# Designed miniproteins, single chains, continued (4), part 86

Each design is a single chain, and the fold is of that chain. pLDDT is the mean over its residues in the fold that is shown.

## One batch from the design tools (miniprotein)

Design m15168
Fold by ESMFold2-Fast:
Structure m15168 (fold): chain A 64 residues (1-64)
Amino acid sequence: GPYITSEQIEKAKEVVESMGGEIVSVGGHTVKIRVPESVDKDKLLAELRKILPHANIVIETVKV
């Protein structure tokens, strides 16, 4: 379906948490993620696109 599945959320969470980040919110087609400024955002986005090919992915960086 057009919505993000719980399985996709679980896989995305594993990727994000492996990089020291967290999932902030999930709604409809949008996933908002917070990661340390040291994270390679391009690599993170590429990995997340494999899991969430049609989602709107919003990445925020934080100073840790």
Scores: mean pLDDT 80

Design m15169
Fold by ESMFold2-Fast:
Structure m15169 (fold): chain A 60 residues (1-60)
Amino acid sequence: SELDEIVARGRKLLAANLKDLSKEALQRGVELINQIDAEKDPEKARKKLEELEELIRSER
């Protein structure tokens, strides 16, 4: 499903950037993945994925 694809992309993105993240950013990233996984609305899931992308960008 579209939701499964969004959560999979989020998990892959977080995993690829683990070494660049602070402990606090990693915790927030995990929280965002859990929120995406719990979403039933693909638009809301995409917004949470965008938040994860911005979090990772800010840590670089």
Scores: mean pLDDT 82

Design m15170
Fold by ESMFold2-Fast:
Structure m15170 (fold): chain A 116 residues (1-116)
Amino acid sequence: GVEVEESGGGTVAEGGSLTLTARFSGEGELGLVSWWLERPDGFPEGVASIGRDGKVSYGPRWEGRATISLDLAAGTATLDLRDLRAEDTGTYYAVAFSAGGKVLAFGEGAELTVLA
């Protein structure tokens, strides 16, 4: 199956920027990559998605504050986050989907802390 390795979490000040990276390896045809934010006291929130065709979608809080890219040949995706807020603190999960919309793999999550 497909495996997902995440990196790029850390601690940033409010208004700061950070890049998250996911690498995809193993067997499986990658169709879509999506990033989700899990907060300790909130519902999971969609951050961004990118398809194999380059089509992007952003969650309502993230339009203009996130940029997602996919290098299909390298098997990597990046999520650039900017103008970070305290409420953006949490664990960010990269999720790999097949072209048919089946979940292939979840990343282990990258922790982000935004300090006031």
Scores: mean pLDDT 85

Design m15171
Fold by ESMFold2-Fast:
Structure m15171 (fold): chain A 76 residues (1-76)
Amino acid sequence: MIKIDLSNLSEEEILLYADYALQDVEKNPEEYSEEEFEELIKALEEMKKRSSERVQKRLDEYIEKIKEIQKKVLEK
């Protein structure tokens, strides 16, 4: 996962970050703990709050996919 300051990203940078995060989760889902999944989802939801409707809908798609992977990988 890219370790960057998420507070000053443009909408295009937010989408690039979300895309990278989804790709990393899909490639290496076993490397993510439940806490790391939750923190990633929280970060994307916070970015969504300050984004346009177009970007919000796109981020919802990324968040949904990450949540689906979390449910499949993390058994309790």
Scores: mean pLDDT 76

Design m15172
Fold by ESMFold2-Fast:
Structure m15172 (fold): chain A 70 residues (1-70)
Amino acid sequence: HHMEERLKQAELELLKTALDIYEREKKVGDLRSAANALDAALGRPPRNVTDEEAEKRIEELKKRYEELQK
């Protein structure tokens, strides 16, 4: 019945939490650590990522978060 709305809200909340974790890790560690923490929060396996790749992933996730808000 309300599956689509609840799923969208759950995804938005998960992305918000993941981005908060990323911002925290970014302040106390390297960008790669922040990207790994964000992937872990989203339930993704950790990966050996370059700084450039980490930035690209973070930008993609921020875009997704903004889309989910509307």
Scores: mean pLDDT 68

Design m15173
Fold by ESMFold2-Fast:
Structure m15173 (fold): chain A 57 residues (1-57)
Amino acid sequence: ENLKKLDERVERIMRDLARELLAQGKTKEEIVAELVKWGFPEERARRIVDEVLAEQA
């Protein structure tokens, strides 16, 4: 895979993980911390979590 396709797939994985963690009752800060622990940038992780929270609202 080229970097562009890999980046899109990584963002999808982050979103799926954030949704799973929300379903488990994790808070926004806990989810962001988990994504950062997995090597994702904090700013990007916060954006993904915010988008997933908006989907739940």
Scores: mean pLDDT 77

Design m15174
Fold by ESMFold2-Fast:
Structure m15174 (fold): chain A 95 residues (1-95)
Amino acid sequence: MAAELAEEAAEEAAEAAKAAEGEGALAATAAAIAAAGAAFLAERGGDPREVARAAEGAARAARLAAERAKTEEARREAEEAAEEAEEAARAAEEA
């Protein structure tokens, strides 16, 4: 479950990075990298605390990307990425 949610969060973060422009693009790319890291840890059966912290980091980066988004589409994609990363963090904490 946590690995599936982390993978979903990584995919949403990647979509947000594709939609982002300018300053938002850097933040969205950072969020995508963080989300991919969380997914990698979850898939390897890593420490749930490490997975949760990585996913929380991805969520914060995605929220920053949403705040810096220059287009409505980029903002929506970043907000979705943040929600998926928060869900992944919560699932990892429950594991």
Scores: mean pLDDT 75

Design m15175
Fold by ESMFold2-Fast:
Structure m15175 (fold): chain A 59 residues (1-59)
Amino acid sequence: ELERLRAEADELAARIDALAAERAKVPAGSPEYERLLREELDLSVRLISLAVQIVVLER
């Protein structure tokens, strides 16, 4: 299961990078910018949670 959690974390990191790249292409303060930023932050919270689980399982 550790390998699965690492793979999921890698996928989330890649998705966050893709969202950040899309956000860079839109005007700051636009509704699209705010939507992308919110989605990016939500995925970042999930990535942190997975990182904690990985550390616990590696013990």
Scores: mean pLDDT 81

Design m15176
Fold by ESMFold2-Fast:
Structure m15176 (fold): chain A 71 residues (1-71)
Amino acid sequence: SLEEIQERLQKIKEANDELTKLNKDYSEKVKQFKELIESGDEETRKKAIEELKSFRDEVYQKIKEIENELK
C-alpha cells in the first residue's frame, strides 16, 4: 500500500539522519583525540587512546543498531 511505502521511506530517512549525525560526531571526536595524542604529555596521550578505544566500541554498537533498524 501507499502507506507502507511512506512508512518505509520515513524509516530510511530517520536511519540516514542518525548515520549523518554519527559520522559528524565521530569525525569531530577523532580529530579531538588525535590532537590530544599528538600534543599531549604521556599521561594525556594514554587517556586519549583509552577514550578513543571506548568511543570506537560505542560507534560500532550504534552502527549495528542502525543496520538492524533497516532490516
Scores: mean pLDDT 80

Design m15177
Fold by ESMFold2-Fast:
Structure m15177 (fold): chain A 94 residues (1-94)
Amino acid sequence: VAEALEKILQQPEVQEALKELYEALKAGDVEKAKEAFEKLVEKILELSKDLSEEDQKKILEALAEFAKEAAKKYLDKEGQEEFEKFIDEYLKKL
């Protein structure tokens, strides 16, 4: 799983989506951060389509933890709670 995640993170399109997420979080824009996270998840799912559903889920859970930690640095408490809830609900639908 860790090796697969590293290969996915090296893809330029994933790095671009990660930058979009970081810029949205730095701006304190929770709505843009949600959109950037959705885009990032879609790119990761496309690149990991040949992996098992269990491995895909583990990769997405690792990504969610990363995004939540980034949100703690840049968002206020209300924004952090909203973004974390969004991530949990979004991944539950997958």
Scores: mean pLDDT 80

Design m15178
Fold by ESMFold2-Fast:
Structure m15178 (fold): chain A 71 residues (1-71)
Amino acid sequence: MLEEKIREALLELGVPEEVADRIARFASKLYELGVSPEELKEQVYRIALSLGVPEELARKIAEKVAEIFAE
């Protein structure tokens, strides 16, 4: 459920489907590990950059993912 929510949010931001899927799975695993919202933002930002996402979009992705998990 959270993974799907993240994927949909990333697609709305213009993230390619394959990248959105990878980030959604990664973020869901971090959430299961109980990482802090701050660590989650940092790790999602890093993985987005490693997948070729531009810095500005990577920051927006990390912020959006953190918002979803703060619910």
Scores: mean pLDDT 82

Design m15179
Fold by ESMFold2-Fast:
Structure m15179 (fold): chain A 57 residues (1-57)
Amino acid sequence: MSAEELKEEAVRIAEEILKKDPENEKAKRGLEQAKNAENKVTAMSILKEMKELLKKV
């Protein structure tokens, strides 16, 4: 996946978490970080974090 694709996927997962738990501060922070991700490593790190968070909600 490109950096842009990883970023878009991280945003999508963060939004899915917020649909289930609108007050989830970690998901709100993850969404903001995903929107501001400038490289593939950062985007991939945020995506992994959001995937783990989605498993818990």
Scores: mean pLDDT 80

Design m15181
Fold by ESMFold2-Fast:
Structure m15181 (fold): chain A 76 residues (1-76)
Amino acid sequence: KEELLKEAEEYRKKGEEALKAGDNEKAAEYYELAARKLLEVDPNSPMGYAYLALSYYLRGDFEKAEEYGKKALELA
């Protein structure tokens, strides 16, 4: 439980660092990894869906980004 949340936070930090470096592809990968860890802890995690939305947005998949972003807002 705590271990998965720590892994999610580590991936989130790596995603933020990649965004600061302008590496959208690497940032998307890390946010997706963070999302998967959060959703493993709580399948209805608003933060998990928010990171999925951000990951798809960074990859240019705006339809999936909107879908998961809406899901995150509904669960918040």
Scores: mean pLDDT 84

Design m15182
Fold by ESMFold2-Fast:
Structure m15182 (fold): chain A 83 residues (1-83)
Amino acid sequence: PEPELKPYSFEEIKEIADLTSEALERYVREHPDLPLEQVRAAVEQFRATVLDLADRAGVSPEEKQELLAYVDERERRILELAE
């Protein structure tokens, strides 16, 4: 067994973003007493992580814009849950 060290693909980053945002949304739903500040910090970290992965993977500016739009939509939904 040889470990493969390669950059993530655009599709892999999209899947990571989807799984991470779903987990975060569920966590917020299960913890309605979470301070808004903590939820906001978590969504900022989510955005930063996705953008870092995209930058390291060398995705195109168009692909990065698509990922950012996806992250923006997910952040909006998560923040709406943290009323």
Scores: mean pLDDT 78

Design m15183
Fold by ESMFold2-Fast:
Structure m15183 (fold): chain A 65 residues (1-65)
Amino acid sequence: VTKEVAAMIRAMGAAIEAGGSVRLRKVDGKLTLVVRTDSEEAAERLREFGRRLEEETGIRTEVEL
């Protein structure tokens, strides 16, 4: 399992708990996890989660409402 797949699985778990979704996209040539949620409170928690995930895996995480 690659670090990217592991990061995606962790992000999917967090997004599901927040009632959102996860997708992969390339942003300026970099692979980025995009997490969407309809809750601003959940978005703040997901941003913190994404920061930690980026520190651990090097995969950037972006949160959208």
Scores: mean pLDDT 72

Design m15184
Fold by ESMFold2-Fast:
Structure m15184 (fold): chain A 75 residues (1-75)
Amino acid sequence: SSLRQVEISEEQREVLKEGVRRIIETGDELDLDAARVSGYVLNLVAMQLEGASAEELREKEEEFVEEMREEAEKR
């Protein structure tokens, strides 16, 4: 059916929620610019909307957390 264009599983929702939480917490701990933190959050949400799996979301969350740590060290 054509109405399944935006299907979010419960597992995907939980992974996304945890990922968003971790990105926000990491950004706060590292004292990153709100705009940078928002960018990572929006990118993770966009990936889910584009059909990323729960596994892909977890992998990307870890990549973003590492990128955030690198950004903090350069600052």
Scores: mean pLDDT 76

Design m15185
Fold by ESMFold2-Fast:
Order: sequence, then C-alpha cells, then structure tokens
Structure m15185 (fold): chain A 60 residues (1-60)
Amino acid sequence: MKSEEILEEIKKLKEEAKDPGVQKAAERAIELSEGAIKQKADPKIVERYLNAVKQLMKGS
C-alpha cells in the first residue's frame, strides 16, 4: 500500500471514531503521517501509525 493510501485509511478511522481520545490520536497520526510522507520516510512508518489507531479503536 502506498503511504498516501495508508494516510487516507487513517483519515477514515478518525471519522468513524466516536471516542474523543481515539479521534485525537488519529488526528496526531494524520499529522505525523503527512510529515513522514513529505520527508519520503519508509511507508512502514505510516503503516505503524495506522495500526496504532486501529488497535485503539478495537480496544485489544
């Protein structure tokens, strides 16, 4: 998956999140992901942010 596609998934999770803490975490993940993409960082970094938000949403 491209970094830009991963970023779009994080944005969707933010919209779906009802917990304010999860929404804030997703917002920070979006900001960090945009910075990482601009710096041409490894897509795995953006994927880590996506996975962290998914984990918070699942409560697992």
Scores: mean pLDDT 80

Design m15186
Fold by ESMFold2-Fast:
Parts: sequence; structure tokens; C-alpha cells
Structure m15186 (fold): chain A 75 residues (1-75)
Amino acid sequence: SLADEAVANRERAQQRAAEETRQLVRELGPEEARRRLEELRAREEEALAKETDERVREVVRAALAAAEAALREAS
């Protein structure tokens, strides 16, 4: 179903965001990774303000939360 696909897509987005954040910390260090994630968050928040599909909004918020959690654990 579309709902099952949305859940699977959200979980994949969370996993990708966490792994990309861990890779960014390994390559650039935690301070530069934090700066880039904050820039990404600002851009995504602007995009979310214009997004009308709540499932898309939920996926983006979940991915950002996973990236932030990965950054905290890596720092």
C-alpha cells in the first residue's frame, strides 16, 4: 500500500541520512559536519514550509532527526 511504501521510504531515508552524516564526520570532522548539517536543515525547513504532502514532510523531518542524532553520537 502507499502507507507501507511511505514507511519503508522513511526508514531508508533515515538510514541514508545517518550514514551520510557519519561519513561527513569522518571526512571533515564533527565541527564542519555540524555546520553543513545546519545549512542543510535551514534549506529543508524552507522547502517544508512550501510542501503540501504530509508524508513527504514526515520523511524529511525523520531524515533530519536521524542525521542530527548521528552527529551527536559521532561528536
Scores: mean pLDDT 81

Design m15187
Fold by ESMFold2-Fast:
Structure m15187 (fold): chain A 93 residues (1-93)
Amino acid sequence: EEEVERLAEIFKDTVKRMEEYLEKLKAENPDPELVEKEKQIHLDILSALFRLSVDETKELVEAVKNGDEEKVREIARKALENWDRIFEKMKER
């Protein structure tokens, strides 16, 4: 649980930084297509880094924006479980 809480804080911080970047980009470049493209790139990067699906990463962003701490913790737990499975596969070989 302590590991889940730490990862949840990392997730919240990362999403907050992404949202701040996108808001700044939107203020400097009011082209909605450019902002949407950058958002999709960020979602893809976060999905890969956190070992989540793109849909789960979208749920994470929404949960952070809505202050749904329980949902953020659930997604953090899934990410840790995905990393544990990778580690176990490496150990079996």
Scores: mean pLDDT 78

Design m15188
Fold by ESMFold2-Fast:
Structure m15188 (fold): chain A 65 residues (1-65)
Amino acid sequence: MEIDLAMAVIRAAVLKTAGYFKDIEVEGDTIKVTVSSSHPDAEKEAKKLEELAKKLGVKLEVTYT
């Protein structure tokens, strides 16, 4: 899948989860997402995003703060 299209889909998913995600960036073929570790469902939401990225065929890197 084109990385621009994959980025748009992941960005939409991040926007839907509101307070769980702080930032989203693209670096080469990798989409980097920063998640607040203080939210009780942050890890669960991050896992959903990882599954989505795998289905889209892109690399995802999740950082917790």
Scores: mean pLDDT 72

Design m15189
Fold by ESMFold2-Fast:
Structure m15189 (fold): chain A 99 residues (1-99)
Amino acid sequence: MEEEDEILQRAAKALGVDPETLRELLEAIRNGDVEKAYEVAEKMAAAGSPFGRQLAAALRDILGKKVVNEDGTEVDPGKILRKFAPAVEAGLRRLAEAA
């Protein structure tokens, strides 16, 4: 848990956001809460983060667009978001190492 706090502090500094806001985003992604992840990304965007703006746009597309599997079934947006959690965590670790 202390390691995650250090990673979040360094990554947040690199992204120009508050570490607590970045933690809220990571938790929302882990939980598949697309609406909360969007709200947090919008807060980051409002604070001037380019990462927040890009993420808010991507999450808005996920919320507003019905994604259909090859078999015609609709994809759960929260399930998609949860699949990105490991990639987001890896990206944050890489940013913390580079900072």
Scores: mean pLDDT 72

Design m15190
Fold by ESMFold2-Fast:
Structure m15190 (fold): chain A 80 residues (1-80)
Amino acid sequence: SVEEAKELGKRIAEEINAATAAGDQLARDVYLTFAVALLSIYYSAGKKEEVKALAQAILEHSTDPEARAIAEEFLKKIEE
């Protein structure tokens, strides 16, 4: 359900923060990849606040230019 997907998004954000605090760049990158995948799911479900939170986490923690471009595009779409 959308509520279960929302709970998954919270866990992913928590894991990104934990990996960042631990200096585990590989774990952080894996969870950022999951966050990118969830952007499309949340956007399709009309969950703009969840899209915004995930996109901001990607932009704060990711150095991958493709992931950052996707996050910026979704932020732009939810403001339209």
Scores: mean pLDDT 77

Design m15191
Fold by ESMFold2-Fast:
Structure m15191 (fold): chain A 74 residues (1-74)
Amino acid sequence: MKLELPSKEEIEKMFKEGKEKLKKGDLEGARKLTYAIHAMAIQGLLTEEHIKEVAELTGTDEEEIKEGIKERLN
């Protein structure tokens, strides 16, 4: 399945908004972060630093995030 993906600028905006919402306990933040990291992975823009920041904010292990991305892309 191929979708029109957001630009790097839009992804970074979603990542930032997701972080701020999640810090406030808004579950919508988790959805935005998940979407942003998947979009980054599909476009080859995902870095270890992005994964680390998501892991820290969501309380999830970095390895678990990497595995989830791999399963979604397969």
Scores: mean pLDDT 73

Design m15192
Fold by ESMFold2-Fast:
Structure m15192 (fold): chain A 70 residues (1-70)
Amino acid sequence: SSLEETKELLEIWIKKFEEFAKVASSEELKEQTKAAIEQLEELKKTLSEEEQKLVDEAIKKIKELAKKYS
């Protein structure tokens, strides 16, 4: 289903972001975090309500990871 596919893609994306965050400078992390959130907000506009909730969860995880590795 599209919902399951979206969830899997977001999980892979979050894992890649965390790998980046572990080695990034504070400046790189700040810039990439902004870009990531903007991309997810744009993606959210094209998705179903159920998928939008998954994107909101992903945005929260990205923000948590950015704080953890800052």
Scores: mean pLDDT 85

Design m15193
Fold by ESMFold2-Fast:
Structure m15193 (fold): chain A 79 residues (1-79)
Amino acid sequence: MSEKIEKTEKELRELFDKALEAASKGDKEKMEEYLKKAEEVGKKGVDSLPKSKQESAKKKYDERLKFAKEQAERLLKES
């Protein structure tokens, strides 16, 4: 269980990093593409967990996605 969470977190981090890089370059389309992929990875990660852990994991991943979107939008606006 924890190993699956760690794998999902690593994939999310890589996608968020790519989204932020795209945003810093003014590439809105690539930024949105990576953020959509991160949302899908997070959802699949939650779905792979026992039901007792899904709600807490979903909240954690939703918060990370929200934070990443806010950071990317700020970088894009500054580009």
Scores: mean pLDDT 80

Design m15194
Fold by ESMFold2-Fast:
Structure m15194 (fold): chain A 71 residues (1-71)
Amino acid sequence: LTPVQREILLAILRGGGVARPSDLAEVAARAPTAEEFARAVDALIAAGLVRSEDGRLVLTEAGRAAAEALL
C-alpha cells in the first residue's frame, strides 16, 4: 500500500468502517496532489478494500482486515 492508501484505510477504520467527510478532507490535504488522492481511492476500490455506497467510502471485510494490520 502507498502512504496515501494507508492513511485512507485508517481514516475509514477510525470512522467505524465508513468515511467521515472531515477525516477524508484531512488525508486529502496531506496528499501531495488531489490527483494522487483520487488515484489512491480508485486503487483501493479496484483492490476490493473499499467500496462506494451512497457517496460514502465504506471498508469491505478485506479492507477492515488490511487496515487493522496497519495498527
Scores: mean pLDDT 81

Design m15195
Fold by ESMFold2-Fast:
Structure m15195 (fold): chain A 80 residues (1-80)
Amino acid sequence: SEIDKLLSQTDVEAAKKVLEKYGITSDTPDDATTFDTLGLDGSQLSNFMNDFKSATGVSIPYSFLVNNIGKLGKAIFDKL
């Protein structure tokens, strides 16, 4: 899957710290979690993308992130 490919290229410890900075913890990420559900706007989403790339070296497409943040978060926390 796209998420599995992304995770194979990602430092999951660094990714976890970025997720936690934006309020995503092991108790919050699921398939229904979106940036809107977390109370984050488009500017904060852009900041998340920049922080994620800075911390992990991996760029996530905007279209993938807006629809899959919950799945990505769950997959990262499941690896830890």
Scores: mean pLDDT 72

Design m15196
Fold by ESMFold2-Fast:
Structure m15196 (fold): chain A 79 residues (1-79)
Amino acid sequence: MKEAIELEAEGALYVMKAAIYEKLLKDYKGAVEALEKAIEKLRKALEAAEAAGDEELAARLRSAIRAVEEKLKELKEKI
């Protein structure tokens, strides 16, 4: 449980880093790299949540991964 929450938090930090690269630095490549790291962390969090049998956390993480993947696709089209 705690490990999954910590990995989710790390993923959220990479999403924030991507927003800084996109909106403040106009660095779409840096934003894409940060979102790819976010997906990596969120997928590890999902594996930990599923291993723990936490269906609520797993559902939240699947939703978060989908949102990040959509944003990643959008930013890749701008590079």
Scores: mean pLDDT 84

Design m15197
Fold by ESMFold2-Fast:
Structure m15197 (fold): chain A 92 residues (1-92)
Amino acid sequence: SMEIEEKIEKVKKKAKESGGFADIEVKGDELFIELGGLSPIQLTSIALRLIGLELDGAKVEIRITGDKLYIKIGGLSEDEIVEVLEAIEKLL
C-alpha cells in the first residue's frame, strides 16, 4: 500500500540520518528488515520493542550479528506492518 511505502521511506531516511541504513521488503503478510551501521543501544532497543509487540497471530524472528539486526515477521495485517515500521521509526 501507499502508506506502507511511505513508512518504509521514513524508516530508511531516519536510519541514514543516524549514520546507518535500513533495507526493508514486504512480501504479502511478511516483513523483512535489515538494519546496520546503527549504535548497539539503538539495535537492542528496536529488538526489545519488537519482541514486546502483541501482534495477533504474527511469527517474529530476530537475529543480531553484532553490527546488524535482521527481522522477519510473518502473519501481519497491513495495519500491523505500519505499526511495526512506526515502532522502529520512533527509536531511530
Scores: mean pLDDT 83

Design m15198
Fold by ESMFold2-Fast:
Structure m15198 (fold): chain A 144 residues (1-144)
Amino acid sequence: ITQKEVAEALFGPGSSKLVEKTREEALKLPSEVIREMFEKAKPEKLPVRGKLFKLVFGEDFPLVLLDALAYLKDPELYEKLQKLIERAEKEGDEELLLAVTIALLMLVTGQLPEEVKEAILNEDIEKLLELLKEQIEVAKKFLS
């Protein structure tokens, strides 16, 4: 299965083009922006990780650049997503972990709906899972 097939199955036709654009944007990030993110956010454990990101962006793609891009696009949302990933891992909540990972993918590719962003900021987990139900089922098929 190709990166294009995974992206378009998760997010619909044309999303592979948005992933390609995101790769280009991330690779162009100045080193000072990456440094500022680490100095200000001080992430102990970076939220951009795991098999789904590697399936969408490629196994050899430096995921830390996507952390920097997400932080640059929306630092408040990035910090909230980091906390929700930590919560999902601590609780063993596979559904929440996938939902937050999908939301982070949508953030970096410029596809995040306002309703999903609001659910994350308000920690409305039930609404977040409902909004991303289809994407979660697609992600499970690629991860199985």
Scores: mean pLDDT 81

Design m15199
Fold by ESMFold2-Fast:
Structure m15199 (fold): chain A 79 residues (1-79)
Amino acid sequence: HMSEEEFELEVEITLVTMQAAILSRIAKRTGNEDLLKKAEEVKKLVDEAIKNMKTDPQKARELIEKARKLIEEAFKELE
């Protein structure tokens, strides 16, 4: 059985991954290199979070929170 906390983290990882994919597509279509770099940084943070989920859940949560902030900043730049 998965813990509720682990399930919540997996949901957040999925949402952040989807948002990064959307940002990457926008960046490629518009030629926005800064936005593409932010999307790549988010993907890097997600990969590191996944690696840490079992051994250091606190670090995984911190990495996902950092990724969420980058996504929020990127979407603000689009509006």
Scores: mean pLDDT 82

Design m15200
Fold by ESMFold2-Fast:
Order: C-alpha cells, then sequence, then structure tokens
Structure m15200 (fold): chain A 62 residues (1-62)
C-alpha cells in the first residue's frame, strides 16, 4: 500500500511538526510501510526537533 504510505507522509509534511513526524514514523512502522532503519532515524530526528531530517528518513524508508 504505497498509496497509504504516501498519504501518511503527505499529512506529516503538511503538519510540519516534530510530534506529527514522530507519529507518522510509528504509524508507518506498525503498518509495515517503512523500513525499521527509516522509522528509527525519523524518530531520533523528530526527538531532536529536526522535522526535515525526520521526513527525509521516512521518505527514504518507504
Amino acid sequence: SEALAEKILAAARAADSPAAAGAAAHELYQLGLVTREGARRAIEAASKGDVAAALEALEAGI
């Protein structure tokens, strides 16, 4: 479900917040739509307030 992953990522990009990026990482990982490494990097970046790095990690891991 690449289309579902794209919709979740698009919503996270629109929200442009660390909380939204972190939530998207958890949701995508639970759905099996992002790699473990992508989710891990995104959560780490979001915890540091780096929204751009978090979203990039999710995009690369889908």
Scores: mean pLDDT 87

Design m15201
Fold by ESMFold2-Fast:
Structure m15201 (fold): chain A 61 residues (1-61)
Amino acid sequence: MLDEIARLQGTLSPAEDAEFVRRVEEAAREIARETGDPESPEAQEELLRRALELARELVAR
């Protein structure tokens, strides 16, 4: 999953990459509020899942 996210992120323009980073940071804050333990394996897997979805969305534009 992490390697696929990096591959997709590498195809983004600088502006799209900035949007991706901002949206991933927003998702990380949301997960931290929801789980109470942002360092748990479950929280980290959810963040990677959301990051992959965001990267795919931006590449499809």
Scores: mean pLDDT 78

Design m15202
Fold by ESMFold2-Fast:
Structure m15202 (fold): chain A 94 residues (1-94)
Amino acid sequence: TGLSAAQLAALEALLAELEARARDASPEEIVTLVRETRDRIHAITDDPAVRAAADAMVEGVERLVAQGRSAEEIRANLAGAARLLRTLARGRTV
């Protein structure tokens, strides 16, 4: 299942909001933010690849927090995951 232009715009807005809110967030707050963002992405689209990429973003952040990584390392990983998810979603827009 592909994304409509409206679904892509909503997803890109969610990722921008996530990155902005994560800027001053603690590691535990970032976990909450990425879980909320994943749930909202799942509500926007049934595309299995986009949904799986959103799940992978959460798993990546949770792993780094469990390993005691710094907030800066977690934010860098999140920025990379968000960029990948934007690229994937753009390629799947119909």
Scores: mean pLDDT 89

Design m15203
Fold by ESMFold2-Fast:
Structure m15203 (fold): chain A 74 residues (1-74)
Amino acid sequence: AVDERIERTAKAIAEGVANSRAGDTGTPGGSIPADLGDEEIDRLVEAVRKAIPDLTDEQIAQLREGLRFEAEKA
């Protein structure tokens, strides 16, 4: 299931990024607004493509859109 794989990967990456930011940027006084910008999304997508080189261009595009959706939802 391609969609399930992309969703799982996107969530794992998003959680990894959130945990990294929470570890050293969770200053008392609220979170710095952590919108995943296009540049951050591009870097995450590139990292995933290098880690999983069997992903198709369409799957990479879906991952990118999924990350944007999660960023907007947050």
Scores: mean pLDDT 58

